Designed miniproteins, single chains, continued (4). Designs and how they scored, part 89

Each design is a single chain, and the fold is of that chain. pLDDT is the mean over its residues in the fold that is shown.

## One batch from the design tools (miniprotein)

Design m15289
Fold by ESMFold2-Fast:
Structure m15289 (fold): chain A 89 residues (1-89)
Amino acid sequence: MEKAKEYLEKGRKLFEQGKLEEAVDYFRKAIELDPNNAEAYLELGRVLGELGRFDEAIDAFVKAKKLDPNNEEALQALRELLRRHGLIP
């Protein structure tokens, strides 16, 4: 769906600009229109991690991995977040 892709792209631009809470809103809008978009969950996890919303970030990365089991990027991002949180070495 074109609108979901537009929201995903807008979220990425906002994330690059450091507008983290606005980026979360647009990634959530992309997911609302396309709930099977693993990439939108991956990007949501990254921005939530930067906001320190670790439980929500972990949930987003887990959903991204479930939607795309071959996505090593989601597992790498989750591992990085867990290290920052002090849960793993």
Scores: mean pLDDT 82

Design m15290
Fold by ESMFold2-Fast:
Structure m15290 (fold): chain A 66 residues (1-66)
Amino acid sequence: LVEEARKRAEEAGLSPEQIDVIVELVTELQRLGLSPEAVRSAADAAIEYAKAGKLDTLRQAVEDLR
């Protein structure tokens, strides 16, 4: 899941910094016991947020999950 999310973010043309935040989000969601399907959906949404320039929103989401 983490490696799948990383590759999808790379293919979407995201920067290394954006990719790292998405990977961290996916890691936290897995630790919370979300299903693989839910984690993939969250990764897709996170990629869209990063592409829209809302990386700070994703960082807030990661902090909130901790």
Scores: mean pLDDT 81

Design m15291
Fold by ESMFold2-Fast:
Structure m15291 (fold): chain A 60 residues (1-60)
Amino acid sequence: SKEVVRLELLIGLYEIARSTEEMLAERTTDPALKAELERRIEELERRIEELRKKLEELKK
């Protein structure tokens, strides 16, 4: 249960980070920075998916 709480908190933090990066990408006028932000968003999405799978495994 303590691990469940930690995973839920980590997922929440990554969701906030993803949203922040998305807002930055939307406002960025530099194409190179926008491309890097989009890559970072994809990496955050992968990590969120991995954490969600871990959470489901713990809940069974």
Scores: mean pLDDT 85

Design m15292
Fold by ESMFold2-Fast:
Structure m15292 (fold): chain A 60 residues (1-60)
Amino acid sequence: SSLEEEKRKAQITKANMDENLARFKKKYANDPALVEEEEKRVQRGKALIDEALAKREAKA
């Protein structure tokens, strides 16, 4: 179903976000404040994905 496809795509997107964050943390290991800001950004992005899926499920 469309919802199942969106869930699968969301899992892939979140996995890619985690890989990008891991690379960012390695690149900026000498700047913990910058790393913390990026971690917060990624956490917010994941929350928005989860909220979008919840809204989609409510309409299904």
Scores: mean pLDDT 85

Design m15293
Fold by ESMFold2-Fast:
Structure m15293 (fold): chain A 55 residues (1-55)
Amino acid sequence: VEELLEKAKKLEEQAKNALKAAEESSPGMARAFREIAEKYREEAEKLRKEAEELL
């Protein structure tokens, strides 16, 4: 459970970093970074739900 939550936390941090990069990038690159951030957020959400089910 703890391992899943730690992994989710790292993915959330990577999503934040991608959004920050998007803010500093050209419109085309910004879209790519936002897409990456969304994927990281979805992965983190899945891990959090999996951890919840193991309680």
Scores: mean pLDDT 79

Design m15294
Fold by ESMFold2-Fast:
Structure m15294 (fold): chain A 83 residues (1-83)
Amino acid sequence: MDKEKAEEYLKKGKELDEKGQFREAIVYYNKAIELDPNYAEAYYNLGKTLLKLGEHYGAPKAFREKAQEYFDKAKKLDPNFKK
């Protein structure tokens, strides 16, 4: 149940990211992680969206540092997220 709902939240986050609604996408990625803390794909997508948000707000360094934490978490959970 929780895993299926986490997958739904990840899908919603990706849809919002595609629409340029980066802050809303981050909310749904965090909901997915809350339901499944080992959801590597959610951490990976959260990192990617943070990079986009950082560029949008002119603070790319701070957002890159935070995104890297999530990329490292994703790779630790699933090495296939190296790419």
Scores: mean pLDDT 81

Design m15295
Fold by ESMFold2-Fast:
Structure m15295 (fold): chain A 60 residues (1-60)
Amino acid sequence: STAELIKAAAEAVELMREAGLPLDEVGREIYKRIKELMAQGKTLEEIVDELRRLVEEKAA
């Protein structure tokens, strides 16, 4: 649902903030990735896992 996707996006933003990543640039990448995964029919759980990987890669 939209509410669950908003929650996933908020969680990703919080992780980015804690990692010291630029929220404006990386936030746009996160939203684009969520839209792509939704278009692929991914579940909320799969989307959260992919976002976690993306944040970890950006923070490394």
Scores: mean pLDDT 73

Design m15296
Fold by ESMFold2-Fast:
Structure m15296 (fold): chain A 86 residues (1-86)
Amino acid sequence: MTVIITFKNLTPEQQEKIKKEAEELRSRGIEVKIEVKGDTVTVTLKNVSVPQMIGHVLYAIGLELDGHKVEIKIEGDTLEITVTFQ
């Protein structure tokens, strides 16, 4: 399973935190690709297990509860999460 998380409208501090968290996922044996375009960071995770996928969905829901806009899309074996910071 592939998970793509796109974070939009980030401050520089938020961008650094997301990069750090993505590097921690890489250390756990997940294939991680990080792309930065202006205030947007896209993190692509490959070979994600179902429990790890659930963890990412719960994290995204937490961000929505904090007032950020969250959109979730599933196509085949790919889960796409878009978070827009408010």
Scores: mean pLDDT 76

Design m15297
Fold by ESMFold2-Fast:
Structure m15297 (fold): chain A 69 residues (1-69)
Amino acid sequence: MELTPRERRILETGIRLSKEKNRAPTVREIAEALGQSQSTVSRHIRRLEEKGAVIRDGDLINARGLDAL
C-alpha cells in the first residue's frame, strides 16, 4: 500500500496517541498533535481509510499499523 509522507506522519501520530491515551485517538487529537486543522487531517484520514490503513469507528481512528500497509 502506497502512503504519502503526510499520510504516514498522520498514521504514526495516531499510533503514538493510541499508546499514550490507551485508546484510539480522535481526528481532533491527531490535528492538535500535528498543529494542523481538523479539516486537513480529516481529508487525509479519509484517504488512509480508503487505503485500508485505518478503520474509523465514529470519531475514533483505529490504526492498523505501518506493517499492515
Scores: mean pLDDT 76

Design m15298
Fold by ESMFold2-Fast:
Structure m15298 (fold): chain A 60 residues (1-60)
Amino acid sequence: SVEELSKKAAEAIKNGDEATVKELAEQLKALGATEEQLVEALKPYLGGLAETVARGLLSM
């Protein structure tokens, strides 16, 4: 799901795991994840960075 993949992406970002972030970004785009969905899913883990990270993931 978008929520589960977004949680994993937030964890990978915090750990500096660039390869995993890229793989998860591709999976999220394949699922048709919107910026709004990613912001809501990332906000609990990344707070004020959620919007910037959501745009970054969709731009990969």
Scores: mean pLDDT 82

Design m15299
Fold by ESMFold2-Fast:
Structure m15299 (fold): chain A 63 residues (1-63)
Amino acid sequence: DSLENIDKFIEANKDNEELVKIAKEIKEALENKDVDKVQELMAELFDYLETLPREEQQKIRDL
């Protein structure tokens, strides 16, 4: 379930406020079945992940 996966992702990354913000917006878009918004927010999430230090990226990729 994509909603369960996003909740687990939010809990695992709760110390990263920007990541949690984007993830919560993705969850809201998923609940609203707004596919276009989900795609936009997923692109934003991936762009943000690429700006993080490698140590932080590694922790997120292990999820």
Scores: mean pLDDT 75

Design m15300
Fold by ESMFold2-Fast:
Structure m15300 (fold): chain A 80 residues (1-80)
Amino acid sequence: DLLEKAIELLEEAIDLLKEGNKEEALEKIEKALELLVKSGVIDEDTAEALKKKFKELIETDVERAIEEIKLLIKVVKELQ
């Protein structure tokens, strides 16, 4: 299931951010967003906006980035 894989990648991104591995966390987020587009949950424009948002938050406020990822996971789980 694409949604289950997207959630897994987002959870991995949170763990990587807690470890200070920002680059690998962003790669996981980008892959998760790609899967959300393929599943029809978000469109390409939304995915691009979210990539930019998460990149900026990871650099400026990692704690807020983690909270926003948790909210995205919750939303995706509610769409099952």
Scores: mean pLDDT 87

Design m15301
Fold by ESMFold2-Fast:
Structure m15301 (fold): chain A 74 residues (1-74)
Amino acid sequence: SLEELKERLKELVEELKKELAETKDPELKRILEKLIEQAEELFEEKDPEKLKFDIEILEGLYGIIRGLKKIITH
């Protein structure tokens, strides 16, 4: 449902904000800030199919960023 997707999006935003707070690399901070910005904009989306698709893309991008943090931060 749209309501369940909005809750999933809230959880994603909270995870991204937590990750941003713990990130020291300035380039990764910028990327995380942009992901948070994009995620916040999705709260205005009324189409559940489009919202689900966009959430899945952002979750995928966040997964890539977590992987990059493990490589870059050594």
Scores: mean pLDDT 83

Design m15302
Fold by ESMFold2-Fast:
Structure m15302 (fold): chain A 56 residues (1-56)
Amino acid sequence: MSEEERKKMRKGLEEALKNKDLPAIEKALQEAKEAGDEEMVKYAEEKKRELLESLK
């Protein structure tokens, strides 16, 4: 992914986490996996974990 795409995805993930929007986080995770960006995959997985913990 480009640096601009990474910045956009990070902002989207932060917003999805604030909104408790699990489908948006999962969509971003899938896009990161399809792009082969392992750092963004790790970041999206961490945000997914944070959201799931906040729901318990």
Scores: mean pLDDT 80

Design m15303
Fold by ESMFold2-Fast:
Structure m15303 (fold): chain A 73 residues (1-73)
Amino acid sequence: KAEELLRRAQAAIETAGKAGDIETAVQIAERALRELGVSPGDMEEALKRIRERLEAGDIEGAVRVLEEAARKA
């Protein structure tokens, strides 16, 4: 269910982020938030923050932003 989807997304984002594939990581986050029913506005803000974290090399921060956004769904 939602918890499994979120855990799979977190693992996939971590893998893509470590590989330096920011676009793939952001796309994974977008799909997960969309499937969890996060509002478009909250999703857009979360994706922006996730991208900023990944560009800074803060993969754990990006995963935390995803988790926080998912909790608001």
Scores: mean pLDDT 83

Design m15304
Fold by ESMFold2-Fast:
Structure m15304 (fold): chain A 55 residues (1-55)
Amino acid sequence: SRADARDALLDDYSARVEATLRAGEAQGLSPEELEARLQAELDELHARLAALDAE
């Protein structure tokens, strides 16, 4: 269902945010670099949700 697909997208996004935060800590990313990566993940989530809603 669309609800199941949406839940899967949100779960994937949550996992990607956690992975990005861990990678940022391990690599010593600046706040600006970390913000850019988090923004890219959020933009991808928005694009995928919009595509799902268009179907």
Scores: mean pLDDT 85

Design m15305
Fold by ESMFold2-Fast:
Structure m15305 (fold): chain A 86 residues (1-86)
Amino acid sequence: MDPEEFDLEVELALVEIQLAIVKRYFPKLTDEELPEAIEWVKKIIERARQLADRAEALGYTPLANAARQVEKDAEKILKELEEKKK
């Protein structure tokens, strides 16, 4: 594994951990905590998208596919959080 591929794998793992933490706390979120959680998930989506785009450009197709999956999972969580805000 070259150093750039390794760095992207580490970044992907960190984004996956961040999403897992949000999902774990989702049932316990108060109305006051919802805006912060929404903004945090939006940042996760953007990071996953940037990782996918960069991985695709470098030819790391499996990594790009994994990052796209994190983006989709984060978008689903964002929708659930926005519905809870209503």
Scores: mean pLDDT 82

Design m15307
Fold by ESMFold2-Fast:
Structure m15307 (fold): chain A 58 residues (1-58)
Amino acid sequence: AEELEKKGEELERTGDYYAKMGDYTKAAELYRQASELYAKAGNEDKAEELRKKAEELE
């Protein structure tokens, strides 16, 4: 669980970086991957937040 949340956090930060650079396609993909990791860790609230971030960038 901890390891999955840590990976999710890293992917979220990487997604934020790509979004800031204007690469919305890459950012959305990273947010989706982070969402899946948070969901597997049992953090459904964070997973849903990241899913919405990915949808916002589509």
Scores: mean pLDDT 81

Design m15308
Fold by ESMFold2-Fast:
Structure m15308 (fold): chain A 60 residues (1-60)
Amino acid sequence: HHMDKEKYEEARKKGDELVKKGVTPEQREILDLVAELFRSTDPEEQEALRKKIEELKKKL
């Protein structure tokens, strides 16, 4: 199993499905950031993305 690749693909598919089901723009933005987090290999970028996700979740 390629865990990192599986996590990225799963998050992306879940994001696409939720957009099709009429999720809010804020929920979609969180899912896009999660997909970027799984795609990123830079620890500093990963930390910045995690912080953005948490801030957006607080506003929901």
Scores: mean pLDDT 72

Design m15309
Fold by ESMFold2-Fast:
Structure m15309 (fold): chain A 75 residues (1-75)
Amino acid sequence: HHMLSKEEIEEAKKVLEDFEKREQAAYDEIRKTMTPEQKAAFDRLRAARERWRRSVFGDLLKQIEKYEEEKKKKE
């Protein structure tokens, strides 16, 4: 499949980070109003969605993880 350039990886990372920030803030806000039962169901749904997301976006996530690991090795 298509191999992403460094610029494409950095752009994708920023887009995903911005999206994750917004999604997490929305989840935290909604979660505050939930009962313990609703929170448990919500947490299970999020876990299922994350597994699906890694399945669908595996290549992109793998490239981002590799980029971050490479970055950590350069002190």
Scores: mean pLDDT 73

Design m15310
Fold by ESMFold2-Fast:
Structure m15310 (fold): chain A 60 residues (1-60)
Amino acid sequence: MLVKKVSGLKSGVTKDELIAELKKKFPEVSVAPDVASNSVVLIGDSKNVNAAKDYAEEIT
């Protein structure tokens, strides 16, 4: 399993919106908020996690 973090949510997109979109588009990826760092944690297979991270960075 691969774990990656998406940070830098400064474009007006909320963490909840991002998590909802990632869960819809990448159901194979476990998506969780990291409250302490104001980021989102992605856990799963490397291919799916990398794709989800790239998508998240595109929309934030």
Scores: mean pLDDT 74

Design m15311
Fold by ESMFold2-Fast:
Structure m15311 (fold): chain A 58 residues (1-58)
Amino acid sequence: GVIARALQAETGLSEAQLAEVVRLAAAGDFEGAVRLLQREGGLTREQALSAVRALAAE
């Protein structure tokens, strides 16, 4: 979706890493998605939480 592509452009995540974030968010594993975004995307916890909530709502 639009949020996932914007997140990829902002963070530089690979397609595989982005797919994993989307999968975790869709499964309700928000903590897993947040950790991946922090580790691979360089986001703060607050930025990662906001992104995961947006992905889950899309």
Scores: mean pLDDT 79

Design m15312
Fold by ESMFold2-Fast:
Structure m15312 (fold): chain A 71 residues (1-71)
Amino acid sequence: GSIREEILRLIGEILRIIGEIFELERELEEAKKKGDEEKAKELEEKIEELKKRQKELLERMRKLSEELDKE
């Protein structure tokens, strides 16, 4: 495995997380429309956790990209 292969794997994981966030944001809108404040809060917390994970993966990808540019 190369740095390039690791970057491609991270891109794949980031795309999966984006898809999951999109689905959860749809569920959040439905919960808000129904007035389910507890469900909305749970979904907001889960979305925030996934966005944090996405940020961590993007930062890892940035560092690997910098290493690739030095080769």
Scores: mean pLDDT 84

Design m15313
Fold by ESMFold2-Fast:
Structure m15313 (fold): chain A 89 residues (1-89)
Amino acid sequence: KKTEEYIKRLEELAAEARQKSEEVKDNPEAQKLYDTAAQTYENGIKAAKENPDGAETIARVAEGEARRLMEKADKLYEEYKKSKQEIEN
């Protein structure tokens, strides 16, 4: 039960990171960070499936690592949008 919940959570987070990567195609640096975050979640899913007893720790580590990448990507893309709007306005 708990292992399946952690895997499902990581799958949802990986899908979100992949979706955000597609949304930021106009900024390759932000896209790369979202892609790396998605890979981090995907690696966590694989590790949790291979070690179900460690799934909570694996999920926590993967979420922590990927969260930093997601936050960095969010900030880069927000700065990019502001700079682009200044040029267009």
Scores: mean pLDDT 84

Design m15314
Fold by ESMFold2-Fast:
Structure m15314 (fold): chain A 55 residues (1-55)
Amino acid sequence: MELEKLIEEGLEAQENGDIEKADEISLKIAELTNADDREKVVELYEKKLEERKKK
């Protein structure tokens, strides 16, 4: 899966209370990211978190 998909899936898992799945996905994202991707991942993660919190 692509980074953005992993981020969304991880956030969805957290919202659904699927902590184990969310944690596994988060670890995958961290392992797969470079310095460049890391900055984008953080930005996407925060953006998605904000949107998911809204509803």
Scores: mean pLDDT 72

Design m15315
Fold by ESMFold2-Fast:
Structure m15315 (fold): chain A 106 residues (1-106)
Amino acid sequence: MEEEIKKKLKEYEEILKAIDAGVAPEELAELLLEYGYPESIAEGVRRARPETIAALRELLEEQIELYKEILENKDDEEKVKELLRKLANLETAISLLAIGALFDAE
């Protein structure tokens, strides 16, 4: 679990840095695919408006903070369960945001 969380933290931090560097949506989508995200999310990012990318950035910052809290509280099983539930909600929000970008394609 700890090694998996550290890997995810590094991935999210690299995605956040790419967004802050102003990389093209196509390059951001390729980075997500390299980190094992599904094509539906990558395609959503390729089609995303700047406001959608800004929302993704905020959700990624929240995920980074939750993963850090999990690492700090790794011996508190109940606290870890609470944080993992919050993390699952953020993962769902990111998926819905990417899917929403696909529907903007009318």
Scores: mean pLDDT 77

Design m15316
Fold by ESMFold2-Fast:
Structure m15316 (fold): chain A 95 residues (1-95)
Amino acid sequence: SFEKRVEELKKWQEEIQKKIEENKEDKEKVRELEKEGAKRTLLEMAKKVKEFGSEEEKKEFKEKLEGIIEEFAKYLGVEKKEKEEWLKEALKLIE
């Protein structure tokens, strides 16, 4: 299923890039698409860690997760509440 998820992520990345290009004059639309991309990438990282990571790697990912979210969100104007939702969703995936 990992190979299938990688293929789905690649197709989704191609679709999001096309949407960004189609909306390049709409800066707010571009930002929303970039936020969607950042969130999707974060959640796929969490799924990968859950499926293939050791217990130590899962713990390390959880401990670093807030910093990872800050890096993904750094220039996207993601509000504190939205970052908290990303954190909750990623933690739920790892369990």
Scores: mean pLDDT 75

Design m15317
Fold by ESMFold2-Fast:
Structure m15317 (fold): chain A 67 residues (1-67)
Amino acid sequence: SLEEERKAAVREIADTLIRVGDQLEELFKALKEGDYEKAKEILRKMNPDASDEEIEKQLERLKEIFS
């Protein structure tokens, strides 16, 4: 049923958004605490297809914002 498929898709999307929100909260907390190793790990988990160089660039930008 299309309705059952829609419900499953909405639940999957909601679960994904909740996980992303939780990860962003953890990321901001790590940055505020100066835990850059933890922040880098969270960024890597959020962007599994990103290279280490891309993660480093994202971390540098975030450090500037939270400094």
Scores: mean pLDDT 80

Design m15318
Fold by ESMFold2-Fast:
Structure m15318 (fold): chain A 57 residues (1-57)
Amino acid sequence: MSEEELEEALKEIKEYAKESLEKASIAGAGWRKTFLAKEESEEKGEEERKEMEENIK
């Protein structure tokens, strides 16, 4: 193989590996983001409830 051909093949492999890693990373980060969003949502609900209670009292 030509050195140029080898470099192109390596570049393609690197790009594919990067994409694969990014996909896996996103999946992992996604669960964390979803979990945090859920926690934040729950906290907001609690805050709203507390505010309502305080306004009545």
Scores: mean pLDDT 67

Design m15319
Fold by ESMFold2-Fast:
Structure m15319 (fold): chain A 69 residues (1-69)
Amino acid sequence: MDIEIRALEEALRNVATNNDFDKAIEILKKAGLEEVAERLKKLREQGASNSDIAYFLLEELERLRRKRG
């Protein structure tokens, strides 16, 4: 199983279901997706909505799936 795809799915779930941005950032960093984690942190600091952040993670997940499928 692709660790990056799994990390993006789990991060998206934490944001969408639990509003747990800190856990999402930790999951992404642990999987080596540090750039995605930093962008999520920046979006949160700029007051982006939960929906905007979830959509960002969904876009990253779909891009990664396309690259590997």
Scores: mean pLDDT 82

Design m15320
Fold by ESMFold2-Fast:
Structure m15320 (fold): chain A 85 residues (1-85)
Amino acid sequence: MEEIQELQERSAELYEQIRDDPEAVEALEKAVAELEAEAKPRVEEAKKLYEEGKVEEAEKLLREIILEQLRRLKERLEELVRELE
């Protein structure tokens, strides 16, 4: 929970640094769409685990997916900030 909040707060701070650059914002939107597409099959797997009554396994997988996505989003935001003049 706390790590997720920290990653979200850091991503928000990084976004504030790029929000006035339309090219950086467009690149971020594309990256978010790619991350969502990559996560979709694993999210469906987590849903299946919930339906099978494997709640703990489903929660672990969802937490892993969320953390992985947030870390990758943060990395992309850091790259975009670095590319700004």
Scores: mean pLDDT 81

Design m15321
Fold by ESMFold2-Fast:
Structure m15321 (fold): chain A 76 residues (1-76)
Amino acid sequence: MTAMEYLGKGAELLAQGKYEEAVSYFEKAIELDPNLARAYYLLGKAYKKMGKTEEAQKYFDKAIELDPSLEEAKKL
């Protein structure tokens, strides 16, 4: 699988409420493409839904560092 395929599968699992599985797929996406800002953003979203606010903030900060436009998406 490519980084984009892992990202897509993770997003699908996140939409289904399978947060732990979604995290695993986003981590695989980042392993293949460490600069994939969207994967860090979705990791933050998954951790936030799991109540892991500290981990969520860390990944949101990393996503915004790589792509500052994602800061506006944080309000949605």
Scores: mean pLDDT 80

Design m15322
Fold by ESMFold2-Fast:
Structure m15322 (fold): chain A 66 residues (1-66)
Amino acid sequence: MKELQDLIDEAYKLANELEAKGHTEEAERIRKKIQEAVDLYNQGKFDEALKLAKEAIEEAKRILGL
């Protein structure tokens, strides 16, 4: 399975793309969701962190039309 760090990095890249395209509020919300996933990972809740990171990526991709 992919490392959580790779998913978090991907989600941040998508959030930056959202901001670059004028979706600043959505980008901020995605970044907050990623930070929550990092907090879960640091608590050893890897499955919850993975799920939240994937949800952030999916949402960002939908807004970007990907």
Scores: mean pLDDT 81

Design m15323
Fold by ESMFold2-Fast:
Structure m15323 (fold): chain A 70 residues (1-70)
Amino acid sequence: MSELEKKFEEISKKLLEEAGEEHKKKAEELKKKLKDAPERELAIAMFRLMADQMDEFYARVQKAKAELEA
């Protein structure tokens, strides 16, 4: 395994842990905002949050990879 691959794995792990913490905070905030909303609307909002966070995580991973290769 190349040294760059090893560093990328370490960065990916850190980014995943950060994403997990950020998700918990955003999910709790969303639940508070939608506490009086129908359960269906909360579920849809949670899925949208997950999708947005996946896109953000992918962008962060791509940026980290580019910086390692630069």
Scores: mean pLDDT 75

Design m15324
Fold by ESMFold2-Fast:
Structure m15324 (fold): chain A 88 residues (1-88)
Amino acid sequence: MVEELREEAERVAKELEEAIAAGDEERARRLAEELARLGRELLLAEGVPEEEAERYAEGVRLSAELLLAEATGDEERAAALREKIAAA
């Protein structure tokens, strides 16, 4: 199960990078949520506390949104996301 989750997370991460590079906002957001969920499940399965697993998941979502905003030229959103990430 853990190995299967890891392999799925690696596949989703690659697809997310491709979606971000293509500027496909809808697909990138969907894949970011899937990657965050898989990462959280993997960490919980390894005994990481829920609070830490949630922080990791939020980090994945924020990082993906920032990369997507940068790729699409949404400077206002990118600036807001950088501020939010710096505050975490």
Scores: mean pLDDT 81

Design m15325
Fold by ESMFold2-Fast:
Structure m15325 (fold): chain A 80 residues (1-80)
Amino acid sequence: MTEEERLKKRREISKLFEEALYYLNQGDYEKAVEYFKKALEIAREIGDEEAVRDSLRLLAIVYKKMGKEEEAQRLEAEAA
């Protein structure tokens, strides 16, 4: 992966976070999960450990709001 491709993917993560937070604020938890999972996949692909942790932590918050406590706990453990 080139440095230019890595920077482009980091911008894509930022946009996906904005979309996910928009849907989270609207109470659309399913779409919030979808966008945070997309961001997590790209973060893992480029090895951005900070973006991986942020994605996992935000996913855990959304799963807690959905009542999925076990899934939230697993995501929090992975982000540690």
Scores: mean pLDDT 85

Design m15327
Fold by ESMFold2-Fast:
Structure m15327 (fold): chain A 56 residues (1-56)
Amino acid sequence: LSEKEKEAIRLWLEEGLSKAEVAKRVGISVATVSRLFERELERAVEELKEAVEKVF
């Protein structure tokens, strides 16, 4: 992940900012933020499938 992508994830998870606000803060498009979060969510779900009940 690039530095901007790492910062976007941090702002979303730690600061609780909306996708639009995250995009504004790091200087990327809302579409890029949405794609980034979708990919990270898919990765997390895949890793957690072995832990029977842990999907969140």
Scores: mean pLDDT 71

